# Designed miniproteins, single chains, continued (2): the designs that were tried, part 71

Each design is a single chain, and the fold is of that chain. pLDDT is the mean over its residues in the fold that is shown.

## One batch from the design tools (miniprotein)

Design m6460
Fold by ESMFold2-Fast:
Structure m6460 (fold): chain A 68 residues (1-68)
Amino acid sequence: SMSLEQLREWLAERLAEARATLPAGLVVALEHYIREALQAVEEGKMSPDQAREAVERAWALLLEEAAA
């Protein structure tokens, strides 16, 4: 299972990739999803593994939007 530190490292890598790959508006959308996921983990409403899955799903949708 993923630790919070591992989640933060993974999120930083995804955000760096997004900034290199996606239009600015979609990067802002990803930043919003990341903030919500981290808040849910901090509040104990979500595990780091669940937060990673939520952000992975958001990332996939943003990649589809960028490709359209």
Scores: mean pLDDT 84

Design m6461
Fold by ESMFold2-Fast:
Structure m6461 (fold): chain A 83 residues (1-83)
Amino acid sequence: KDEILKKARDDLLAVLTSSPHISPAEAEKITDALIAELSEIEDEEELRRKAEETLARMTKIAQQASADEPIGLLALASLIASS
């Protein structure tokens, strides 16, 4: 479980920090919140699937990030949509 969470954290940080419109502090805060959510999943297969889905969604958000759009709202919208 911890290995999957560590990989997910590293991948999420890399994706979010690759955008010029997302600050390192914002990327870390978003990643921490997502990893906290993922850490509640006890089943390793479900955790792996959810981590992949979250990474795909955050990749899309990072690509859509702009100076006029707060990344926190985009990340929150993605999290709500996954329910």
Scores: mean pLDDT 70

Design m6462
Fold by ESMFold2-Fast:
Structure m6462 (fold): chain A 100 residues (1-100)
Amino acid sequence: MYSIEEIGKQLNLPESITELLKKRMPEYVSLQEFYDALLKLASRILSEGLDGYDPEKDKVIAEEDSDLAIAAGKTELSFEEVQEIVDLLLSYAQKVKELL
């Protein structure tokens, strides 16, 4: 069992991502639980990006307290920026999987 902060520091996770994971998980987790949480966060951020896409503006508008807005540090972003956040989370999940 590892603390979320220790795993986050070891993987060089952005602080915003570590804080999002800490809100939804116990203080100490297995690497499997951390892996599953990263995949769930990536899925939520992608879903929020799809739901918030405004085709007239060609922008994603995230709600201020959404996982996407917290991860991005802003409420208006391109869909490419959403995809970059998702890809980053999946990259971290792959690193965790290699430790299992």
Scores: mean pLDDT 84

Design m6463
Fold by ESMFold2-Fast:
Formats: sequence, structure tokens, C-alpha cells
Structure m6463 (fold): chain A 60 residues (1-60)
Amino acid sequence: IEEIEKEIEKVRSDLEETRKRLAEAQANGDEKTAARFAMVQAILEGALYYLELILEKLKE
């Protein structure tokens, strides 16, 4: 349980940083960097979804 909670916290932190970097790249017109961070964001959102699902099942 503690390991999953720590992973969720880490993924949320990484997601916040990725969203910030994506916004900066979009503001600067850096399409290549924006596309890369958009992909990283999608991966992190997917990971967060599954980690939260596992945590909910473990709390039952």
C-alpha cells in the first residue's frame, strides 16, 4: 500500500511538472517539445489511472 501511495505521489508530481513544461513549450511555439511533453503527459495520466484503480481495490 505505502509503495503504491508513494508512486501515485511521484506520478502526480511528474504530471504537474510535465503540464508546466508543455504550457511553456506551447507559449514559445516549440511544436516538437510540446508534442514530446504531450506524449509524456498521456503516459503519466494512464499510469496514474491504473495506480489509483489498484489502490482503491487494495482499500476494499
Scores: mean pLDDT 81

Design m6464
Fold by ESMFold2-Fast:
Structure m6464 (fold): chain A 123 residues (1-123)
Amino acid sequence: MKEIEEKLEQALKALQQGDYDTAEKYLKEASKLLVGANDIKLFIKLMALRTALDSQKGIPNLYKPLVLGMLYLALEDFEKAEEYFSIFEKRYPIAAAWYSLLFPLVPKLIDPELARQLLALMS
């Protein structure tokens, strides 16, 4: 677990520096270690960082509205969170229903400071 967290922190730093190759490397390594770990917090953080990397590279990511909704929810911006969740629900209602079970936990899963950093990378 600590090893996965360290790789995700290195991926965030690489993203902030515009080093997309290094970010990709650490996200792939974290993904391999996370397989079978069943850690929801680390999974959500990996998904958010992967979405930020794709956004920086101009790659479409179907989870981007879901991730944006969770980041705004972590910042207690309920209006923007609902807007982005509604976009995701219209396209993927079954997946949206599944992820909605995590919404009350989002402030515990995503630190507000991390949410601000990721939103800056996804805008």
Scores: mean pLDDT 83

Design m6465
Fold by ESMFold2-Fast:
Structure m6465 (fold): chain A 88 residues (1-88)
Amino acid sequence: SLLEKLRKEAEEKLKEQLKKAGVKEEEVPKEKIEDAIEQYVAAEAYAMLPEEEQRRVEERGLEIDRSGDLERARELREEIVRLAVERA
């Protein structure tokens, strides 16, 4: 699936970044690793969307950012991934 591919890419890219920085994976909290993977997957999924859908998502993202609602921000990231998967 697209989601599985994006998660694998995120994991490999994160491992390369940690190795470059001389940081052991075990030294990074699992929550931070998962957050980094989630953010990468959402960013890649966003890039796969048509310009019109990107604008719509960006507008909602700005409204959510102004509110400081972290749960809404997460819901928007999940919607971005879902939209990209449905188009794949």
Scores: mean pLDDT 80

Design m6466
Fold by ESMFold2-Fast:
Structure m6466 (fold): chain A 74 residues (1-74)
Amino acid sequence: MEESLEAMRKGAEEEGRRRGDQEALERALRAIDDIMEHMKENNDILSKEEAYEYGKTLFRLAIQGRADAAEATL
């Protein structure tokens, strides 16, 4: 779980660094924290690879102002 959270954050941070959009990065990181709390309650586990890709996806959704849609997927 901790490793999945870190992988998600790394995915979002790497995409954020590439795009240079700090507000989108902050929104994505907030969404990751909310999603990880939800996953913890439901005993959901993602691989590091899956978590990393999900982090990148959350950053993309944050740019579009649709980060909330990712939370509904869990």
Scores: mean pLDDT 67

Design m6467
Fold by ESMFold2-Fast:
Structure m6467 (fold): chain A 70 residues (1-70)
Amino acid sequence: TDEELKEKGKKELLKFVEERARREGVTLQQVTEPVVKIDRKNNKITVTITVLDLDTGTYRTFQLEIDYTP
């Protein structure tokens, strides 16, 4: 369902952000809820989030594009 795809997209994005934070040795705080767009024509999900880097005070935006099987 669309709800399952949205939850999958959000989970993958949050995991990606956490892995990036660990790799860079920074603390990233979620500022916005993830926004999910489903592209049924191309079988893609686009997920976007804005986080605050607490070590630099800089806002960072992450976006993932995920292919799904219809």
Scores: mean pLDDT 82

Design m6468
Fold by ESMFold2-Fast:
Structure m6468 (fold): chain A 89 residues (1-89)
Amino acid sequence: EEERRKKVDEFAKKLAELLINKSKPEEIKKLIEEARKEGLNLFDIASRTADILREKGHDELAEEVDRIVDESRDDEELEKKLLELAEKL
């Protein structure tokens, strides 16, 4: 449980850095695929990413990620909306 939370935090931190750096959607897609290979829940990662973004002073980006998490019905929709966000950055 603690080890799994640490993994979620690591992926969330990487996703936050990719969003802050306005990285290509392909980089975010690779990170999501790697997280899925580890058996991690994308909603947990995205929710944690919003917290990390807020902690780093990126409040507007954090609110956008929180909105995407709240509005997404499943992992497929969440991934699509995160990739759309990356494309707009």
Scores: mean pLDDT 85

Design m6469
Fold by ESMFold2-Fast:
Structure m6469 (fold): chain A 70 residues (1-70)
Amino acid sequence: LDELARRRALAALRAAVETLERQGRGDLAPDVVVLVDESGEVSVEVPPSLPPDVARAVREAGRRAAEEAR
């Protein structure tokens, strides 16, 4: 990964984990996967056991963090 893609992925992962911890679901942090495609686009994959509203919040937080990373 280039440096920018790596920083964006780490920012997304950090935001996703922090959101899970705030929702009391930090136990699922190891099951969160951050994917970086060949164009450098970052996406967050969450475990299917997450409630839909929490899953949406986690994915949105990760996406925003990736957008803000340089």
Scores: mean pLDDT 77

Design m6470
Fold by ESMFold2-Fast:
Structure m6470 (fold): chain A 78 residues (1-78)
Amino acid sequence: DLVQQLQELAREIIEALKAGDDEAAREALRRLRELLKDDPNAETLVQQLIDTVESELEVEGRPDEAERFREIAKEVFP
């Protein structure tokens, strides 16, 4: 199920960022890109996942992790 895979990727990215493992977060985003490469809604789904990760980190009081995530996301999805 695509929705469950997207939710698990978002969780994996958030936990990697909390652990200070930026490379694990970057690799999870690359897997997201590969998962959605043939999906006609790829751009929308990527943006929704990015928004979800940023929102969750900000709600948890982790603005530094949210900022790091924005830079990593720009590297993977320029």
Scores: mean pLDDT 86

Design m6471
Fold by ESMFold2-Fast:
Structure m6471 (fold): chain A 62 residues (1-62)
Amino acid sequence: MSREELRERLRELDEERLRRLAELAGVPFGMVYYFARSSPEQAALLPEEVWERLARALEELE
Protein backbone atom coordinates (compact mmCIF):
# COMPACT_ATOMS: atom_id res chain seq x y z
CA MET A 1 0.00 0.00 0.00
CA SER A 2 1.35 3.45 -0.93
CA ARG A 3 1.49 6.28 1.65
CA GLU A 4 -1.01 8.26 -0.45
CA GLU A 5 -3.46 5.31 -0.59
CA LEU A 6 -3.01 4.74 3.15
CA ARG A 7 -3.83 8.40 3.91
CA GLU A 8 -6.95 8.24 1.69
CA ARG A 9 -8.16 5.12 3.53
CA LEU A 10 -7.45 6.67 6.95
CA ARG A 11 -9.50 9.77 6.01
CA GLU A 12 -12.49 7.51 5.20
CA LEU A 13 -12.49 5.93 8.68
CA ASP A 14 -14.66 7.29 11.50
CA GLU A 15 -13.15 8.20 14.88
CA GLU A 16 -13.94 4.81 16.46
CA ARG A 17 -12.17 2.93 13.64
CA LEU A 18 -9.20 5.31 13.83
CA ARG A 19 -8.94 4.62 17.60
CA ARG A 20 -9.00 0.86 16.95
CA LEU A 21 -6.38 1.26 14.19
CA ALA A 22 -4.13 3.22 16.58
CA GLU A 23 -4.43 0.44 19.19
CA LEU A 24 -3.59 -2.27 16.62
CA ALA A 25 -0.63 -0.27 15.26
CA GLY A 26 0.65 0.57 18.76
CA VAL A 27 0.74 4.32 18.02
CA PRO A 28 -1.04 7.20 19.84
CA PHE A 29 -4.54 8.00 18.54
CA GLY A 30 -3.64 11.69 18.24
CA MET A 31 -0.79 10.82 15.86
CA VAL A 32 -3.04 8.73 13.58
CA TYR A 33 -5.82 11.36 13.65
CA TYR A 34 -3.35 14.17 12.91
CA PHE A 35 -1.70 12.42 9.94
CA ALA A 36 -5.04 11.25 8.49
CA ARG A 37 -6.31 14.85 8.44
CA SER A 38 -3.10 16.90 8.07
CA SER A 39 -1.51 18.19 4.87
CA PRO A 40 0.58 15.78 2.72
CA GLU A 41 3.67 17.78 3.80
CA GLN A 42 2.99 17.15 7.52
CA ALA A 43 2.18 13.47 6.89
CA ALA A 44 5.55 13.04 5.10
CA LEU A 45 7.28 13.73 8.45
CA LEU A 46 5.95 10.42 9.84
CA PRO A 47 8.74 7.78 10.03
CA GLU A 48 8.53 4.92 7.49
CA GLU A 49 8.32 2.33 10.29
CA VAL A 50 5.13 4.00 11.59
CA TRP A 51 3.61 4.00 8.06
CA GLU A 52 4.32 0.25 7.84
CA ARG A 53 2.65 -0.35 11.22
CA LEU A 54 -0.42 1.67 10.16
CA ALA A 55 -0.68 -0.23 6.85
CA ARG A 56 -0.59 -3.62 8.64
CA ALA A 57 -3.13 -2.47 11.24
CA LEU A 58 -5.47 -1.26 8.47
CA GLU A 59 -5.29 -4.70 6.78
CA GLU A 60 -6.21 -6.33 10.13
CA LEU A 61 -9.06 -3.83 10.70
CA GLU A 62 -10.60 -4.47 7.25
Scores: mean pLDDT 74

Design m6472
Fold by ESMFold2-Fast:
Structure m6472 (fold): chain A 86 residues (1-86)
Amino acid sequence: SKYREKLKKLGERFVKAAQEVAEKLGITEDSPKTEEVEKFLKLIKEALETGRKAWELIEKGAPEEEIEEELKKLEELIKELEKLAK
């Protein structure tokens, strides 16, 4: 399925970006409540929730429009993580 492959690739990008942000910020080293750390944790939570919803939509055979909207939302969240990693 093209959607399963797209979700898998987005998941790989998510893991890489999350690792790079965590290393850059030194999570809990200086201040666990900095604006950057709070934004990072919020993006992680939203990306995981959106990925779960996309997976459920794919598994139940939801309309392509609904699957594509959730995958688009997930990609936008991953792009925000990739920006934090820079």
Scores: mean pLDDT 81

Design m6473
Fold by ESMFold2-Fast:
Structure m6473 (fold): chain A 79 residues (1-79)
Amino acid sequence: KRQADIDEVLQTVARVSAEYGLSPEQTNALASAGIEAIDKGVPVETVKKIVEEVAKEAAEKGLSAKEMKELALKKAEEA
């Protein structure tokens, strides 16, 4: 279960990183935040949605890797 959920989140991170042209640092920050959200018990579908929203905001607003991780973890805590 946990490994399958992590794999699904990482596939989503890879897809949105390619779609929005994220840096390796941004991609790693988003992957790290997604894994932490899964470990905290956030549903995989919710984590995938957060990953997509944060990647889009990063592309639109020019967010740093640190800002992306903070935003993703905040959204996960609110879920």
Scores: mean pLDDT 83

Design m6474
Fold by ESMFold2-Fast:
Structure m6474 (fold): chain A 85 residues (1-85)
Amino acid sequence: AERVLEEALRAARYAAENGDERAAAERLAASDDPRTRALGRYGLELLGVAPAGGPLSAEERARVEEIAREILAEAAPKAAEAAAA
């Protein structure tokens, strides 16, 4: 389950590298997986686009923040290398 979300984020990052972060977020928001959908809605909120269902609930935001922290913590050593370059 966590791996599926990480793969979805990886796909979104690949799309973002092509300059279409909004389309990547919209794709995640349209997912059948509730966690992937919440992440997509969070991405749309960060881009200043209101999701179809309105802003994220406090529960959805908390879940996305937890998942994002886990992903960022796992990627932190690699991100530090990229930031140092």
Scores: mean pLDDT 57

Design m6475
Fold by ESMFold2-Fast:
Structure m6475 (fold): chain A 88 residues (1-88)
Amino acid sequence: AALLAAAQTVASLLSAADIAALKANIAALKAAASAASQATLVVDLLDLASIALANGNYAAAVALLKEAQALSPTAALSNSLAAVTALA
């Protein structure tokens, strides 16, 4: 089976609404990060995390969100990291 198939099997244990909410939270964080002094790097990390999440690579998404949080610690990033960590 493709790597994506295994990741989607894990994702299928969650409701479509849960997955949609998680993706929306990451998109909101990306928008918020654009205002920060380290905006470019944080936005790039959030973009990579979104790509990892879209491909079902939740472990990579967690790692990338942790890097973003280290550069720009916010409650919103902590909340999204906790949600993605539950999928990894």
Scores: mean pLDDT 66

Design m6476
Fold by ESMFold2-Fast:
Structure m6476 (fold): chain A 61 residues (1-61)
Amino acid sequence: SAVEELKRKLLADAEALEAKSKELNQRGIENAGTMEGVADYVKAGELLTESLRLRREAEAL
């Protein structure tokens, strides 16, 4: 169904954001105390928040 297809897409998008968040979070920790590290850490948090939003949307379908 269209609903099941949308649910799969939302979960796939969420997983992609989670993977990128994990990558940036790790890089931010490794470069702690630098502007680049802080930027990566902040961006990781933003991507994680968005991934959780997409998962909640999928659950609501």
Scores: mean pLDDT 88

Design m6477
Fold by ESMFold2-Fast:
Structure m6477 (fold): chain A 103 residues (1-103)
Amino acid sequence: MEEIKKKIPEIRKRIYDNLLAFYRRLVERSGVTVEQLKEDIKILSKLKGVYVKEQLVRFALILIDEGALTPEMEKIAKQAIEELEKVGSTPEVYALKEALKRK
């Protein structure tokens, strides 16, 4: 228990650093296309880990906002939601579940 508590700040910092890098990529590189996001989702879908699936959920949300979520991407997104719900729900997971219901 106490060793897990010591690792929580490090895990949160990694998530934060990844989120910051993601937002910087979107803002500083206005050339990030819908096509690039689809490729990123396909790559992330082949990888294992909570952080990877969390990034996939964020990319899927952007594709929904752009009106570009394909049936293939929707299946990948639903699988990532299921995997993340086993370890706890995030605001992004909730947002994606609601967006998929309104499609």
Scores: mean pLDDT 67

Design m6478
Fold by ESMFold2-Fast:
Structure m6478 (fold): chain A 60 residues (1-60)
Amino acid sequence: SDEELYKKLLELFIETGDRIGAAIEEGKAQGLSREEIMKRIDEIQEEARKEFQKLVEEMS
């Protein structure tokens, strides 16, 4: 159902935000540059985008 899809998408958004926060925290702890941290964030966002598309496709 559309409602179940929207809930799963919101969960994905929240989980993605948490992963980004963890990547920033870990990157700072490791002394990574802003550029390196941003690349890790970009990878997390790309994974989330693929999961978003998969959820829409499988639940339509």
Scores: mean pLDDT 87

Design m6479
Fold by ESMFold2-Fast:
Structure m6479 (fold): chain A 60 residues (1-60)
Amino acid sequence: SEYAEKAAEAAKAGGRATAATAAWEAGLMNDQPDKGREAALAAASGEWDPEEAARATLAI
């Protein structure tokens, strides 16, 4: 799925900006934009490490 692709790319690239982008996009694709936005903001703020953000993206 595209969610898995985004999460894998975020984990591979390693970075808060990449993880935040992946979370936001996953939310839009999963028709859960509010959850995607929340995850993206958490990733961007540094509350989540890139691996944690990638795993959360798959859970959206």
Scores: mean pLDDT 61

Design m6480
Fold by ESMFold2-Fast:
Structure m6480 (fold): chain A 92 residues (1-92)
Amino acid sequence: SAAEEALARLRATIARYAETDASDKEAAKEGLAEVVEALAALAEAAGLPEAARRIRELGRELVENLDNEEEAERLDRELLEVARPAFERVAA
């Protein structure tokens, strides 16, 4: 459930950013960074510190590229693929 909640927050935050006024986009980026950190914390709790570092790296790149739709979609996909082993380990 914690992993499902973190993924739901990630998707909602990315979708919300696309609809966000320029004046509020910095707050939306901060929200996305918080969700990325939650995903990295789940990976650390699962005993996957290398995955946690990769999640943080990909998340940083995602935040920087939110205005580039193609890159944001690619980075989101890569981030989720790295996070999946941590989610499976937490669920077990």
Scores: mean pLDDT 74

Design m6481
Fold by ESMFold2-Fast:
Structure m6481 (fold): chain A 76 residues (1-76)
Amino acid sequence: AAKAAAIAELEALLDRAAALIREYLARTHSPEEVAAAEAQLDRLRDWLRKQAPTWSLAQLQRLIATVRADIAQLEA
């Protein structure tokens, strides 16, 4: 279904965003600070995963567009 596909896309985008943030932090911060930031990102991902099924398809698509734009900025 379209909603399930949107949730899967959001999950993939969150994985990509987390990887980019981790690469950035690894260059600029201590290993301890990187580990703390990774734990915070994991908590945020778990929260979003729990919330995503409660959102409408339109809300999911809007969030996907926002995350895509944020990833583009991180890759710049």
Scores: mean pLDDT 79

Design m6482
Fold by ESMFold2-Fast:
Structure m6482 (fold): chain A 82 residues (1-82)
Amino acid sequence: SAADKYRRVAEVLRRLAEAIKNGASEEEIQKLYDEAMREVDELEKEDPDTARAVRDGIESAVKNRDPEALEQLAEAVERRAA
């Protein structure tokens, strides 16, 4: 369902945020980044505007090592599952 796509994106964003917060390896962060982008690609089929905003937010947050930005994105995406 569309709701499941939003929840899957939110879950991966939270895992990516936790990995950055805990100082995970670049390999682990890259793996979670790739997983997050794959989930965003699936979300784009339902909601292209949200998917684009989330993709931009992920790229910015990972570049800046900003886990709080990823947590805020996850909360916003999860609210759209309602």
Scores: mean pLDDT 88

Design m6483
Fold by ESMFold2-Fast:
Structure m6483 (fold): chain A 91 residues (1-91)
Amino acid sequence: SMQEAQSRLLAAMSAQSRQLARQSNADASSQFLMGSYYLDSASLHLKGGADPSKYLADATAYLRKGAALSSPDQSQQALAIARQVDEIRRQ
């Protein structure tokens, strides 16, 4: 189903955010870990048939904060994840 596909994408984006956290300075890392936790929460809510919108909004906020604290390459990766989350929010 669409919800199952979106839930899997959110789990993958959470894993990518955790990978960015491991490669980042401490300040950016904490933001990316928060983003990952909210993406995991959104994935679980979506699997349960609940509205993930609030958790997706929080995830994008933390990803953007992490991007601002990161190298250009890490920032581009974080912003790409945030854009994908915003696309799911719009669907």
Scores: mean pLDDT 87

Design m6484
Fold by ESMFold2-Fast:
Structure m6484 (fold): chain A 100 residues (1-100)
Amino acid sequence: LEKSIKELKEEAKKLLAENPEDKKNQMRAQILLDQAESLEAMERAIDYIEALVAAKQGKYEEAEALAGLSREELEKLVELYDNGDIEGAFKLFREAEARR
């Protein structure tokens, strides 16, 4: 778990350094950085990243199981990502975690 937290922080740093204009990398990096400081949040960050990827591929049932987000929340997350609203996507993620 501690090793995984370190890897997530390093991945986020690399994503921001290598592709600062890549909206996908910016969103992934923000999710990773926010959650990497909490063990429980770190596990959820992985689920959210996997869920976002699954949702982008139209695999909403898999995405719902991974993140615990509703299909409507996942569709909104994908829409925010596609529109470049990284702050909105990050806020949705944080609000979803806060209600757990």
Scores: mean pLDDT 71

Design m6485
Fold by ESMFold2-Fast:
Structure m6485 (fold): chain A 94 residues (1-94)
Amino acid sequence: LPDLSEVELAFPGGLVKEELVRKLAPNAEIVTAKTPFELAEKALEAVENGVKFALFGTDDIEFMLRMMGRDEDVERIREAAVAILSKEEVEEAV
């Protein structure tokens, strides 16, 4: 796993426990969203603002955005993210 101590914003997917994200990125503000769509919009805002961010268990969000033809947004998030961890990687790291 990468060192996540420099991450400023953490974006947990709906299937990832916030407590695990807090242990992995202890200096980050955990960003909450009610839907995968809202989480994606907040991640794009972090890209625009040049904030150090990471995504946790958000594979379903990527698939959703690509199904909507928003491939450009997915690539922007992927290029800007400090780390993107699957649900399995988050659970295994704790």
Scores: mean pLDDT 80

Design m6486
Fold by ESMFold2-Fast:
Structure m6486 (fold): chain A 110 residues (1-110)
Amino acid sequence: DVEKKKEEVLKRIEELVKDFEENAEKVLEDIENSPTLTEEQKELIKKGIEEAEEIFRRYAEELKEKILKSKTVEEIERIFREQLIKAGREVKEKIEEGMDKAVELALKEK
């Protein structure tokens, strides 16, 4: 049943968004409370995480729209996998960009 598969996948997307946001909030709290990071390094890392959250939310909304328009179970599963891979790649890139800038700053100040 295509409609049942849509319902299951849409629920999974909502759970993934919630888990991502909860984990991002915990990481942001850990960054804020870090005794070893400078204020400027914290800002760079936080910005990367916040941009990663926006990217993930955008991909999740696009994924929901594509899933709702899908006509087969195979199409739903393919779109879900492809979109998660793309989202994960861009999220990782933004987090790494923020961290790389923080590391570069640390190296220039030493």
Scores: mean pLDDT 83

Design m6487
Fold by ESMFold2-Fast:
Structure m6487 (fold): chain A 74 residues (1-74)
Amino acid sequence: SPLSAREAVHAAEGAIARVEAEVARLRQQGRSPTPEQLASAEAYLRALLAQVPEEHRAALEGRADAALKRLREV
C-alpha cells in the first residue's frame, strides 16, 4: 500500500539521514562505499521519493541528491 503523505515525508527524511550517517561512518573508517551500496541507496531513495507528495518532493530530492553525492565522493 502507498504511504500516507506524512509517512512518505518522514520515511524519506529518515532514509536521507541514514545515508548521511553512512557517509560519516565511511569517512571515519577511511573507506569508500561499494558499487552495490551506491546502487541500493540510489534505488531506495528514488522509490521512496516517488511516494512523496509533489509539494515536498523538490526539497527532499535536493537533499537526497546532496547526500548521494557525498556518498559517491567519500
Scores: mean pLDDT 86

Design m6488
Fold by ESMFold2-Fast:
Structure m6488 (fold): chain A 93 residues (1-93)
Amino acid sequence: MNEELAELLAKAMGTVDGSALKGRFGEIAEALRKDPKEFVKLLKEYLKKHFPNFDVKSLVVTLRSIGTLLKNMGLDEAAKALYEMADELEKEA
């Protein structure tokens, strides 16, 4: 669910209030149903803008976990894109 996704990202980034994140992330989550590749692009831009100091290693683990969740939901293209994003970020850690 979109709320679980937002909560996982909030926990990875050390944010205490997932409700504020949910409000903005809801638009990104809506894009997931229409275009998984655009979802990953919007998510990356959102993270860069709002969480520039996030721990890269924790984010990699979270993105892989979200990817597995999306794959279990039948969103294989979105899961693959998140795994690829996690692999790119891991190279910078």
Scores: mean pLDDT 62

Design m6489
Fold by ESMFold2-Fast:
Structure m6489 (fold): chain A 110 residues (1-110)
Amino acid sequence: MPLSPAARALLAEAVARFREAYSKMDPNASDDEQLARIDGILREVMAFILAGAVAHGFSEAEFEAVLDAFLGHVQLYLMLEGVPESLLEKAIAIASDLARETLARYRALR
């Protein structure tokens, strides 16, 4: 199903928040420092997505679709920013784990 207008707006804001926070990263930081920063940004954005989904009363399927779309946008953005493949794989693993945890938290609140 296509996302509702509220879900699309939440996704757009989440993507914008991730991009803004990532743009402030020190490009000379070590891979470990970059991963720690990405983890922190993803945790903040996932908390924002969870709060928005609860406030709008999304179905579990719509919330999962928002999370999946957000992960796709994160992966594409990091690829376009030229993040090395090894760092990209680790960042996507963190994002996928956080998305799974966030979905489980949403289910517990229903």
Scores: mean pLDDT 87

Design m6490
Fold by ESMFold2-Fast:
Structure m6490 (fold): chain A 113 residues (1-113)
Amino acid sequence: MTEEEIDELVEKLKSPDPDEQLEAATRIGLEADKVKGNKKVIEALVEALHSPDPAVQLAAVYALLNIVKGDKETAELVREAGALEPLRHLAETSPDPRVQKAARELIEELEKL
């Protein structure tokens, strides 16, 4: 993935349009191997956890799960980006049970690594 492609995805994640946020988070999740350890992508995904749209929240959690997958260095970057606070909030309060489950899975992965 080029620097230009990464910058476009980060910009979409920070967009006020939930459709753009969802598209970017979904693409990042599918191409997680190409963005492992990318601090800009990780920080933008953590910000997307604060989206009021449950679909955006779910896509951001899945993208972070796919990026982290047993990678201790990436897990540390996700923790440093402040992911644990919004993930705990989603795990306890999200009206979507899929978001609650995915947030719990990511918290467990981050606490193991």
Scores: mean pLDDT 85

Design m6491
Fold by ESMFold2-Fast:
Structure m6491 (fold): chain A 62 residues (1-62)
Amino acid sequence: SAEERLKLAKKVEEIARKLGLSDVQIAEVVQYALGLSLDESLSEEEILEKAEEYARKLKEEA
């Protein structure tokens, strides 16, 4: 649902912001996580873990 996607987006934004990512990088991580949410085999916990790993990778590339 739209509400569940918004809640996921907010959680991912908080994780990425805490890691010190830029607004552009935060948006990229959010889109990545929302894409993963289309895979019904992935739990919310797994999506959040993958989003955090991607955020850390983007931080190192900066």
Scores: mean pLDDT 82

Design m6492
Fold by ESMFold2-Fast:
Structure m6492 (fold): chain A 97 residues (1-97)
Amino acid sequence: LKAKSKEELVAEAEADIRAAEENIEKIKEIIEEYKAGKMSKKEAKEKIAALYTAAALNLIAARELAEAAGDEELVRRAEEVLERAKKVYKEAEEELE
């Protein structure tokens, strides 16, 4: 087994963080579409759950890659984005009551 280089691990972690941030922004867009009457509550709930799950998995992967690379700042960034994702998801659930 050839280990990935530090540069490869960092690049993958950064890509996973970017993918997660895009999914977090999409959750906000879904809520705005729901509020505008363009989407049913059921459809909004299903889409938000899928986007949050994808974001959480990407951020867990990014954290593990950053730890393997020894990049403490990137680990912290992944953790901060995960906490932001949790907050956005909770706020989205409250809007869908």
Scores: mean pLDDT 87

Design m6493
Fold by ESMFold2-Fast:
Structure m6493 (fold): chain A 81 residues (1-81)
Amino acid sequence: SSAVEEIQRLLGEALRAGASREERLALLEKAYELAVKAGMDEVAEILKETIERMRASTDDGEFIRLLIEGAIRVNEAIKKA
């Protein structure tokens, strides 16, 4: 679906080198809004949890690790649908 393609594109952009913390979070928030609108409840839940954990992180390495783990979980949820 177009929603799946756009969510995957947004996650890819959030993982790009040189993106700021603010930019990465904004991209995930946009992916979350899209998942909610598309009725992708499991994907939306994973994105919400990932965003909350990333916002709580004070370490850049942990922040990126959480983003990568979140992206993997989203892709696995999409494959199961």
Scores: mean pLDDT 88

